Designed miniproteins, single chains, continued (5). Designs and how they scored, part 81

Each design is a single chain, and the fold is of that chain. pLDDT is the mean over its residues in the fold that is shown.

## One batch from the design tools (miniprotein)

Design m18806
Fold by ESMFold2-Fast:
Structure m18806 (fold): chain A 93 residues (1-93)
Amino acid sequence: MESLERMRELAERVIELGEKMGVDREEVEEAARLAEAEAATHPFMDPERMRLQGAASASLRHILRRLGREDWAYDLTLEGLEEALREAEEELE
C-alpha cells in the first residue's frame, strides 16, 4: 500500500474510535487544517499527508486523554501513530 493510503486508513480508524468516545470533530478538523497550512509553507512536505497526520494525532491525543494516558509519548510518524492506536484499541478490549 502507498504511504498516503496507509495514513488515510489510519486517520479514518482513529477518527471513528474518537467519535465513539465523544471526541469533538471540530477540534480534530481544526488540527488537520493547521497541519496542512504548516506543511504548505515547506517545499518538501505533502499538505494532504500532513492534514491526515494532524487529524490522526489530534484524535488519538483525545482518545488517550479519555483513557487516562495523557502522559503516553508516541512518535508522529505513521508507524508511531499505528502503534499508539493499536495500544489504545487493546485498552478498550
Scores: mean pLDDT 75

Design m18807
Fold by ESMFold2-Fast:
Structure m18807 (fold): chain A 75 residues (1-75)
Amino acid sequence: GSFFSGYLETGVRGAADYGVRGTPEEGEEAFRLAERLADQAGAIDPETGPLVEARMREYIDRARAEHRRRVERER
């Protein structure tokens, strides 16, 4: 992928990781940002973009699951 694709992937991971640690409201905002960045990464390269987007969405899904487990422990 391009250098810019790497930036978006880093942004997705950063937003998702922040979402894990945030409040429920902060988590949802962070995960929505990560999803938007993943969409943009998918659009950069028509050949590799869909695979990059799929990997990033899987990362976000795992982060959402970790956030839910963390919130459950605090209830």
Scores: mean pLDDT 79

Design m18808
Fold by ESMFold2-Fast:
Structure m18808 (fold): chain A 71 residues (1-71)
Amino acid sequence: SQAEELLRRLRERAPPEMKRHIDRVLALYQRSGDLDATIAALRGLLSMETDPELKRLIQETIEELERLRAE
């Protein structure tokens, strides 16, 4: 799944603490297939993140998932 690949790419670049949260988002998507729920969960992580580089990576991942939803 392209969505799973995007989430794994984000996970690879994240610190250990954030990897755990991304794993929960990935599990949510794997259980539901729900892109809207997945995007909402990532927006939640974005709102709590303070690192500018991680904020950028999360935002880019959200934008790519929104493009997939629009297709």
Scores: mean pLDDT 85

Design m18809
Fold by ESMFold2-Fast:
Structure m18809 (fold): chain A 79 residues (1-79)
Amino acid sequence: RDTELSQALQEASDAIKRARELLEDPSSPMEEVQKAIDEAEEAVKRAEELAVGASPAVKARVEKLKKEVEDIRKKAEER
């Protein structure tokens, strides 16, 4: 269903933005940052599952979101 996929992509994007904002704030507890990253990974995984059989453009967007959450996790490890 296109509505479910669109919602999952939006939720993944929002979760990634939240994780990034928490990571960039030095006052944010590392436990809170880690939880936000885990939530972003779960949201991206859901979007990937819903994107099975989707257009190349949608698959490219999912891959972009996967790379963004991986980059955030690597930065959190360096913090």
Scores: mean pLDDT 81

Design m18810
Fold by ESMFold2-Fast:
Structure m18810 (fold): chain A 54 residues (1-54)
Amino acid sequence: EWTAEKLAAQKAYLDAGIDLGITQIQYSLGLVSQDDVDKKRRRFDQAKRVYDQS
């Protein structure tokens, strides 16, 4: 059984992972800064923690 909160947490986790992956590729191409990657990584880590606790 999936609650609305758990589904939202899963979506946030997946979205954050995709954003981080894209930003890492952009960083490798010189299109974004390390600070941009760090911001996406923080979002990913937070979303994963919420999902794991759901």
Scores: mean pLDDT 82

Design m18811
Fold by ESMFold2-Fast:
Structure m18811 (fold): chain A 65 residues (1-65)
Amino acid sequence: MSQEQLNQLEQVALHSPDGAQQRDALALLVKAGHEQGLAIARKLGFFETPEDEEKLLKLAETLSP
């Protein structure tokens, strides 16, 4: 994934009013191993449990045909 794509996903994750777009962006950032995306997901409560992280990673797999 390019730096430009990572920056775009960060903007969606931080500023999107659509919770589905925000979750999809976070899933893709986490799958890419992006430290900022992981930090944002934890701050927003998406990684309160190991199951939440697993669900987000599975979503990222679905978004990558």
Scores: mean pLDDT 69

Design m18812
Fold by ESMFold2-Fast:
Structure m18812 (fold): chain A 74 residues (1-74)
Amino acid sequence: MEKEAYERGKRIAEEIVEAVLAGASEEELEELEKRAIEEGKEIYEKYGEKAAEAFVKGALEAVLERKAEVEEAL
């Protein structure tokens, strides 16, 4: 489950970053954040702390990858 949780976290973070770059509304961003929080809670409750940590790690790494791309372009 940890690998799957990591991939889910990475995917949802990438969706949020793409939405931000596309100029999504505040309402759309709030819905995406709500989905991310609920999915993380479900993973924690059903598969435990290590799976939830993998989910968070995947999301964080996806955000950091996109930040590095922006900084390198400057």
Scores: mean pLDDT 77

Design m18813
Fold by ESMFold2-Fast:
Structure m18813 (fold): chain A 85 residues (1-85)
Amino acid sequence: KAEEAVRLAIEALRAYMLGDLERARELGEKAEELAKDLDQEALNELILEAGGEHILEAHRAAQAGDLAAAEAHLREAEAAVLAAL
């Protein structure tokens, strides 16, 4: 269940960075629903600690218009967070 919440949270961040705010909201709501029985604060801290550097690189790449690099960095963030679970 935690793995599914992490994957959806990363997908929501990807959608947000690509400018698809509606999809980001939908995926974020699903991630929050899956994480409702989990310690959401601890899960968010884990995502930032394990994936934060990669998420920042993804955000920078997206702002520069390099969507392929942004996706690659988000996948690295996802892998790092899942490995930390």
Scores: mean pLDDT 79

Design m18814
Fold by ESMFold2-Fast:
Structure m18814 (fold): chain A 62 residues (1-62)
Amino acid sequence: GRREEALRLVREALEALSRHFETDLRKVPASVLAEFLPVLFPELRRFPRALLVEAIEEVLGE
């Protein structure tokens, strides 16, 4: 579903970002990442901001 697709694409985006930046992404607020990620990964622009925040928190909280 839409949530499953958002989780997959957010995971891929965060993995790509973590390889580029030597920073622990868990220290960045999910709301800030939700604003920044769709700029670098346009595919994420199709999802509501609230869903991106939830997906980021789920991926980084694990």
Scores: mean pLDDT 79

Design m18815
Fold by ESMFold2-Fast:
Structure m18815 (fold): chain A 96 residues (1-96)
Amino acid sequence: SMEELKKEIMKKRIEVGVEKSFAAMELALIGLEIQKELGLPVDPSATAEDTLKLARAMGDDDTIARIKKLQKKIDDLNKKLAQLDAYYKAGKAPPA
């Protein structure tokens, strides 16, 4: 039924949203740890780009790679959420 289809899409949206929240939290924690290591004031509003700039200035290739991987994961999850929203509005089953 249409009701069961919409419930399945909403369940997938919640699961993707939770995964995105964990990825965003990990990215924010990397920013806070870099600020702490450099003796900078803690700024929880610092962007991913701000954090990446600091990691680049430090020459920390491992941290740069981790930030880029998390940014890509968040971008991919945002794309998946947009696709699920489109399927929900269209009343169509998302691809498996």
Scores: mean pLDDT 84

Design m18816
Fold by ESMFold2-Fast:
Structure m18816 (fold): chain A 75 residues (1-75)
Amino acid sequence: DFEENVKKIKEEMIKKLREQYPDLKESIEKVANNAIEGYLEVKKDIEAGNPIAKDTIDYLKKYMKTELLEKFDNL
């Protein structure tokens, strides 16, 4: 299920961020959720053929490691 796969990716991202920044707690979840949602909107717009700014795509990719990007490509 697409939504369940997205949830798993979000949980993995949050886990990795918490391992790097254990004191940030709730702020980590907000950052992860915003980055994931933004990436999914960009991906949907690309698939629909909508023009998207390269800077927006590059910005979102900065929040995701290669392993997480590969998981999104397989959704």
Scores: mean pLDDT 64

Design m18817
Fold by ESMFold2-Fast:
Structure m18817 (fold): chain A 55 residues (1-55)
Amino acid sequence: SEDDILKKTLEQLHKLADQAKAELAKAKSQAEREAINKKYLQQVDKVLEQANELL
């Protein structure tokens, strides 16, 4: 169902946010933080694109 897809998508987004937060806590430079943020945004885009294809 649509609601199940949205729920799973939200859970995946929360996991990605938690992973990015943990990586940012370990980052030692602004360049490292920028790389982590870029990766996070790319992963979010992929999750949203996959959810859109299932809806």
Scores: mean pLDDT 86

Design m18818
Fold by ESMFold2-Fast:
Structure m18818 (fold): chain A 107 residues (1-107)
Amino acid sequence: SEEQLKEAIALAKEAAALATDPLVRNAARAAAEALEAILKNGGKPTFEAEVNLALAEMHLAILKIAGAPKALIEAVEALIKGVEAAFKGKYEEAIANFKKAIELLKA
């Protein structure tokens, strides 16, 4: 539903606000922008949404190369899984993944 998609966007924005690491913050912002692009397009994935997913994946790759803490890597992996779920219209799964990312960032 549109309400679930809006909840997922709010959670991705909360993850960005909680993130102290710039790569994690940028990945969370990219996740929020991907879902906002989907919302703007009536729940359908757009090129803009795919670009933002690719940006989140790039930030994850940099975190792994840099040897970032496991919790930060797992938080960004959860953000990416949330975006992938939203691409499939699985907004409840997107919400669950973003809640997992927030929990990891609060630890």
Scores: mean pLDDT 91

Design m18819
Fold by ESMFold2-Fast:
Structure m18819 (fold): chain A 81 residues (1-81)
Amino acid sequence: MVPAEAISGDMVLKAQFETKEKLEKAAAALESAGVKNIEKDYETGKLTAREGVLSPAHAEYLRAIAETYAEKVEVEYRPRK
């Protein structure tokens, strides 16, 4: 039993990029951080990453990586029980 439960969840990260080069760099950085489900839309400069995360802090870490390259980042975190 854990009195302070680790709140695992699912993350959906959506990012908008100014250039295709920045999108590619962000995707490579997220893959290096362990994200496996990355969808790239080169026509609109958008990236969608979906990943199971162990905590909100893990989701924030991935958001920070994307924000290094992206003009706009939106993160949706859905906790699991």
Scores: mean pLDDT 77

Design m18820
Fold by ESMFold2-Fast:
Structure m18820 (fold): chain A 72 residues (1-72)
Amino acid sequence: MEAKIRAEINVALVRMIIGVARAIGDDELAEKIRAAVEPKIEEVERLLAEGRYEEAAELAEEALREAKEIAA
């Protein structure tokens, strides 16, 4: 259960970073982050659906790291 919650929180944080970029009018930054992390987020959602929570959590952590690096 911990890994599932961790994956869901990290996906939500990635989506929040993209949403904040859009809200401040930086559509280029929002699209750059989205394009970089979307394949990982789709894979996280697939892993969660399959009950592979630890792998989903690890991949979600990587997606969040990439989003933060692009936003910096």
Scores: mean pLDDT 84

Design m18821
Fold by ESMFold2-Fast:
Structure m18821 (fold): chain A 70 residues (1-70)
Amino acid sequence: MPIKLSELAKEVVKLIEQGMSVDEAIEEVVERAVKEGKLSEAQAKTYKEFLLSLVDEYGEAVLKLVAGFR
């Protein structure tokens, strides 16, 4: 099954807490999902652009919301 956006966002948040930048964390998680066959290249690009635009509009807190932090 394809990876859920919320699961992807949880992994991004973990990498940021480990000291990665937002862009690096998103890129690494998305590339891993493509390599594992869980996302197409087109889906990976769309998710990366979507997450980056959300962070630009709402700030880092939006990643926790997407991760289902509530």
Scores: mean pLDDT 76

Design m18822
Fold by ESMFold2-Fast:
Structure m18822 (fold): chain A 88 residues (1-88)
Amino acid sequence: MEFREKYEEELKKAEEVAKEIEKVDKEKGKQARELIKQGRQAGELLIKQDPEEGARQMYEGARAMRGSLEKVKEALKKKKEAEEAAKA
């Protein structure tokens, strides 16, 4: 039960990161949302096969995905900040 709650929480955080990415790069934001949707569908299948291990794997997968999206967001923000600084 706790792993399912943590999984849903990590997905919400990943979705928020995807929205931030979309603000600076619409194409990258769409790709991030697509990955989240695909991960959710795969996760449902894992829970059907093994509810306990499936929920645990989904939580770990969601954390890894969120980490990757955070890195993409940071890289895009740094690029935008560098462009703003170059204008000054």
Scores: mean pLDDT 78

Design m18823
Fold by ESMFold2-Fast:
Structure m18823 (fold): chain A 61 residues (1-61)
Amino acid sequence: SVEEYKKKLEELKEEALKKAPEEKHSTIEMMYRIAVQEIEEHPEKAEEILEKFEKELKKLI
């Protein structure tokens, strides 16, 4: 469900904020907001959006 994907995005965001340097936190928050909006607008792409978000976060930690 859309709610399950949103929860996974939130969990990934929280973990990234714990591991990433402070200077990257605003970027992480921005990426999270964009990903949530994309899932709300295109729930059929939720899995792709989640995978992309996870890969981008890994580049920041």
Scores: mean pLDDT 85

Design m18824
Fold by ESMFold2-Fast:
Structure m18824 (fold): chain A 70 residues (1-70)
Amino acid sequence: MEEKAKAIGDALMAASEGASGPTQEYLRKAAEAAKKGDVERASQYLMEAAEKDPRSREGLKSAAEEVKKA
């Protein structure tokens, strides 16, 4: 769903503003991919972000699976 992918992209961009280092870069890349409709690429970037941030790992993995379903 185009609207859902865009909403996810906007949410990921907002989340990147609160992050730092490699996690911030992967969240920004995921947001850009989602806004372009590339949900597979967005999911891959979210999985990379999850590997870099143990505190947010489960949330980021859940977001990656949700993006694939958009």
Scores: mean pLDDT 76

Design m18825
Fold by ESMFold2-Fast:
Structure m18825 (fold): chain A 102 residues (1-102)
Amino acid sequence: MEEELEKERERILQLAQRAAKAIMDGNVDEAIKAVEEIRKLALESKDPEVQRLAVGALISLARLARDYGHEEVAKAAEQAIDELVKSRPELQPYVDELRAAA
């Protein structure tokens, strides 16, 4: 089970890197797909660390998307965060802390 947990964490980080590259390259469709995959993995995971990694990645991706002028990607990331918090209300203080630390 530890190996499966490591694979989930690695996949979140890999998807975050893919989304970041897509944002920098102006590939909006690929960035949105990567954001949606992060959201899906976090919603399906029962591991709080995978959920926190996903939230952190989505917050960073929303900021990066706005820096590059891709508001549609930023909105997709914010919607993913909202859905995660709605499913896991305990994530709200963590989201608030990460947003305040910007």
Scores: mean pLDDT 83

Design m18826
Fold by ESMFold2-Fast:
Structure m18826 (fold): chain A 74 residues (1-74)
Amino acid sequence: SAVERFQENLSRLEELAKRAKDAGDYELAEEVMKQVERLRSLLSKAVALGNEDVVEQLVRLAEEVIKKVEEKLA
């Protein structure tokens, strides 16, 4: 489901935040975790409203955030 794919993306972002912290980049780790919290809040609202199109958009948004964070950690 879109919700499951989104939760997988959130888990990936949490792993990237841990990698940033382990590398000593506490600022990047904090930024990524703030984005995770915002994305979780948006998912809760989209699910409460039954808006499947918004959940699909959130999956894509999380994928874009993952790519940008991975580029910063390269």
Scores: mean pLDDT 86

Design m18827
Fold by ESMFold2-Fast:
Structure m18827 (fold): chain A 95 residues (1-95)
Amino acid sequence: MTEEQRKLFLEIEEIAYEAVKKANELRDTDPEAAKQALIDAVKRIQELAEKAGLTHISKRAKEVLEKLPEMTIDEGIAALKDLVAQTFIQLVIEG
């Protein structure tokens, strides 16, 4: 993994961490805002993956975005965690 790829991964991890934290804080008081935080995070990860040429991750993020409105908050958090894990695996295998 290059330094640029490590920097990208840390940015994606931070986006996911902040979104999961916000979703957990808001899930009981404002479930719509909790879900929107997850949607916004996945959108940002998709954009970063596209810019970096991580086509597999960008495509996966797009599929998550299509399903996220119908997911529970727990399912959305699980999907976001999986997306971060797949990003790490992709960067380790191809970097």
Scores: mean pLDDT 85

Design m18828
Fold by ESMFold2-Fast:
Structure m18828 (fold): chain A 80 residues (1-80)
Amino acid sequence: MTPEQRRVLLEIETLAALYHILSYVAKKAGDEELARKYEEFADKLEQLANDIRSGKITDVEEARERIEKIQKELEEFLKS
């Protein structure tokens, strides 16, 4: 794994951890639907991290495009 891949992986894992925290906060506030959506997006990020660790995704640009797509899908849900 290159230093650039390790940096992107750390960014992905940090974002996934944030979504797990947001899911917990939403659940405590009684918003089960929002909590479920944050967990779904955390799982997508964890899958992306696994794809990078396994060498399925080697291009840092491809990884960044996947992060952006996941974030845009979440933003679209939050606007609905």
Scores: mean pLDDT 84

Design m18829
Fold by ESMFold2-Fast:
Structure m18829 (fold): chain A 59 residues (1-59)
Amino acid sequence: SIEEAIEYAEELKGKKSPVEIAHALVYEKGFSVEDAALALQEVYGVDFETALKIVKMAL
C-alpha cells in the first residue's frame, strides 16, 4: 500500500539517498514504480514528475 511505502521512505530519509530509497522500495519491498514515486513525492515534497525521475534513476 502507499501508506507502507511512505512509512518506509520516511524511516530511511536522511540515512539513505533518494535514489537508494527508491531502489529499496521497488526491488526490496516490491512496490510499483508509481507507488514508489508517490511515496517520494510525499516524503520529499517534490512534484510527481521529479519523484518519478528519481525512481527511474534507481532502476
Scores: mean pLDDT 86

Design m18830
Fold by ESMFold2-Fast:
Structure m18830 (fold): chain A 93 residues (1-93)
Amino acid sequence: SKLLKEAEEELKKLEEAVKNKAKEEEIEELGRKVAQKLAEIAEEFEKQNAPEEVIEEMKKLVLEIKEAIENKDYEKAIEYAKEAIELAKKWEE
């Protein structure tokens, strides 16, 4: 839950930076922070014996976020991050 809240806060910062046309370096740093927090959530889910399908999908979304950031497709990175957060919320319920 704490990691999930931190991921949501970093995502909000990323969304605001993209909307305000912040420097690419700032957007890329925020995108990496979001991906890192989501990767940490996936590791905690693995430790809690979450279903393999949930862990694999979380890890896939983290990779897709990283690729989107590298390709400067920041809107797609935000979409993948939102999907990962919703997946994490659904499993915590």
Scores: mean pLDDT 85

Design m18831
Fold by ESMFold2-Fast:
Structure m18831 (fold): chain A 82 residues (1-82)
Amino acid sequence: NAMKKFLENQKKDEERSKLIKEIVKLYAEKTGLDFEIDENGNIIPKSEEDRKKLREWLSENLTDAINNGDIEKLKKIVEELK
């Protein structure tokens, strides 16, 4: 049923989005990046250098978990950053 599938995907996407935002925030705080937080709680690095650093770290550590939708791996990354 298309409607049920859509709602299930929405909930899963919201959970992934929350975990990714938490990971980005924890990484930025732990590494001392110069950043701002927008009205939606997103981390916005102030310099292109810090944006590159964040992007490279995310690519190295999150790409597989994001591509596979692996919520458990995302949770483990949060735990490792705390």
Scores: mean pLDDT 76

Design m18832
Fold by ESMFold2-Fast:
Structure m18832 (fold): chain A 60 residues (1-60)
Amino acid sequence: SIKEKIIEEVKKAIETESGEETFLKLLELFDENPELSDEEREEIREEAGEYWDKLLEEKE
């Protein structure tokens, strides 16, 4: 699904790219997929944000 594809792509970007690049990628993916439901968008943001926060918390 579109939601799963976006979530996976954002998580990979979080792991391999800078935070700024990941954020821009998320915004572009949302802009490219305006047909995403409110629940899908919220779930993508929540998963990406939680994943990002966990990685940041592990950094010194």
Scores: mean pLDDT 75

Design m18833
Fold by ESMFold2-Fast:
Structure m18833 (fold): chain A 83 residues (1-83)
Amino acid sequence: TSGAERGIELGKRAYESKTDEDAVQYARDAARAAEESGTLGGGAGAGLAYIGLSVGKLANDPREGGRIGGRGAALGAQAGLEE
């Protein structure tokens, strides 16, 4: 539960980030927190975050990758709280 709540907050910060560095860092932290929740939703959210970050890097748009990844982590962590 603590990891899920942290995943939601950090994922939201990634989505609201205005710099590449902040978006990527918050998305990574959100993914880690979502995984720490031990929920199915948290695990799925973390996977989406890593995919978003990887796609953003390949597309040369790390900020958007971090924002999308962070949103994925937050949504997965939220679903984990509902399990």
Scores: mean pLDDT 85

Design m18834
Fold by ESMFold2-Fast:
Structure m18834 (fold): chain A 73 residues (1-73)
Amino acid sequence: MREELVREAERLRAEGERLFAASDAAEANAANMAALDPSAQAAVDAALALGAEYRARGEELAREGEELLRRAE
């Protein structure tokens, strides 16, 4: 039982890390677009919004993983 909770927590953490990496990539893309075309504000805003979505999902998965680890004690 405890081992299953730890495994699931590790899976959720890894998935959250992938989402955080996707968020970082979206923010880097937004910065590049702003540097290349200062008039592309709508596209920059869209990329930042996408990055925020990925970060929020990663935070939810990280929180769920922490809860499982607490139960594994």
Scores: mean pLDDT 83

Design m18835
Fold by ESMFold2-Fast:
Structure m18835 (fold): chain A 68 residues (1-68)
Amino acid sequence: SDYEEKAAELLKADPNSALPYYYAGRAQFEAGNYQGAVDAYNEALRIKPDFAEARDDLAVAREQLAKT
């Protein structure tokens, strides 16, 4: 997906950035891999704990994981 390409690109540009993990989480969520999305969003939040978008999307991914 476009999110996977963006994640790889951003990781090459700045390996300390939370953004590549956030986009990886979006790609996993889009693919229906909610566990993968949770893991990626948690990694983004480990790097940037105040990353509101990652926190919000993590909550949605955890809710979907509970339903599957």
Scores: mean pLDDT 82

Design m18836
Fold by ESMFold2-Fast:
Structure m18836 (fold): chain A 86 residues (1-86)
Amino acid sequence: AGEGARKAGEYALEAAKEAAKNGGDPSSVTAGAISGAGALFSSEKNLSPEEQRLSAKGAAQGAVEAGKSGGEKAREYAEKAVEAAK
């Protein structure tokens, strides 16, 4: 639970960072950054397993959004976020 949320959050933040570097859509970059931060917060504060699972899923979704306009490396991080959220 905690490891999945932490990794999904880290990968979502990396996807958002790569999307920002490549001139990706600002709303997609923001979605990746906010969802990634949320997953890291849920893991660091040891929130309930359900909250950690939901935030990890949110981070994966945000990472995918950032990956759509962020180029190949952002897409690779999005794929890793999705795997971490499983």
Scores: mean pLDDT 82

Design m18837
Fold by ESMFold2-Fast:
Structure m18837 (fold): chain A 78 residues (1-78)
Amino acid sequence: TEELVERTRELLERALRSRGPWAAAVAVALHEALEHIEAGDYAGAARSLETALSFLPPDDPLVPPLRELLAEVRAKAA
């Protein structure tokens, strides 16, 4: 949906503004997730979001919104 695209884009922009060594890897994974969502491939999007989450420190502010987005994308993949 348009809302999932917007939320993924917001997280991508936040990752690009981050200074952590993980920022580039997270940004690439979020960009891939965005492409999958726009193509209607929610299973592919879920895998890309899981990859992005795996690069983030567990206490990073991006973790909670990314987990919420992943849950919604997984629901659409089912």
Scores: mean pLDDT 84

Design m18838
Fold by ESMFold2-Fast:
Structure m18838 (fold): chain A 65 residues (1-65)
Amino acid sequence: SAEAQALRAQGIELVNEGMRYYTEGNYDTALALLDKGEALFERAGDSDAAEQVRKAKEIVEAVAG
């Protein structure tokens, strides 16, 4: 649906922004943005994208300590 496509597009933008913050060492902001992206993919019904974001969050958390 158009609504699901819009939610996926927003999720992609938030994940990309979160990964930029991760690269800069701002892990708290990165995780907050990844959380929002995961929620948007879940709302869009995109379980595969949500799972990929969960894996990215685990990597960020592991690096943060």
Scores: mean pLDDT 90

Design m18839
Fold by ESMFold2-Fast:
Structure m18839 (fold): chain A 70 residues (1-70)
Amino acid sequence: SFQEVVEQLQQVLKEVQELVKQNPDDTLLRNAFDQLSKLVQTAIEQKDVEGLQRLLDELQQVLERAKKQM
């Protein structure tokens, strides 16, 4: 549902934001977070559930890649 995807996205965004704070020299991670956060806000405004699900998958991949590089 829309609400469930939004809640999952908020949790993943918080986790990625914490990694950005812990890794200030990782410009790729910072840029990915900034871009995806903006896309999530737009998709929420449009109530685009399919777009939100895609963004959730992308954010989870960013999180996994960041963890592997550390």
Scores: mean pLDDT 83

Design m18840
Fold by ESMFold2-Fast:
Structure m18840 (fold): chain A 82 residues (1-82)
Amino acid sequence: AREEALRALRDTREASERLKELRKKGIKTGEDAARYTGAVLRAIGSAEQVRLYAEKLGDPSLAEEAERAAREAGINARLPAV
């Protein structure tokens, strides 16, 4: 329900911030690569959950927030050239 949607939205935003930090410092180790992959998967999964909850609740504002968070995560997932 609403609480689950808000948690998923928070998870999506946290994953987006993690991707942003990894993008800024660059992928330097195998651990960094694993963290990057994990953050991408978490962002995708959490954003999808928010979309499903928004549809179930009939709340277009949650759907808009999910799209915004997913868009930011996508931008932050773009790695700079090595």
Scores: mean pLDDT 74

Design m18841
Fold by ESMFold2-Fast:
Structure m18841 (fold): chain A 91 residues (1-91)
Amino acid sequence: SRQEELERLRREMEELAKKAEEAIKEKKYEEAKKLLEKLAELFRRMAELEPDPEERQDYLTGAEFWEYLAKNIKEVVEKAEEVARRQAAEE
């Protein structure tokens, strides 16, 4: 059923999100990018299965966010580390 497939995709999403988080922590940006791209694909698939138009749009918005993050992950992390270093007031 569509509900069973959606539940399966949600479990896959949780596993991919966990792997992406670990890759980001380890600064494995190419691996993180691929995992984030897979998250975007899952969100688009979940949108196809979602009968509620509002929830469907939320999945599509999430997919666009994951696609953006996949393209910019190194810059996002490096900028966050730069800000953290400046706030620490130590080089």
Scores: mean pLDDT 84

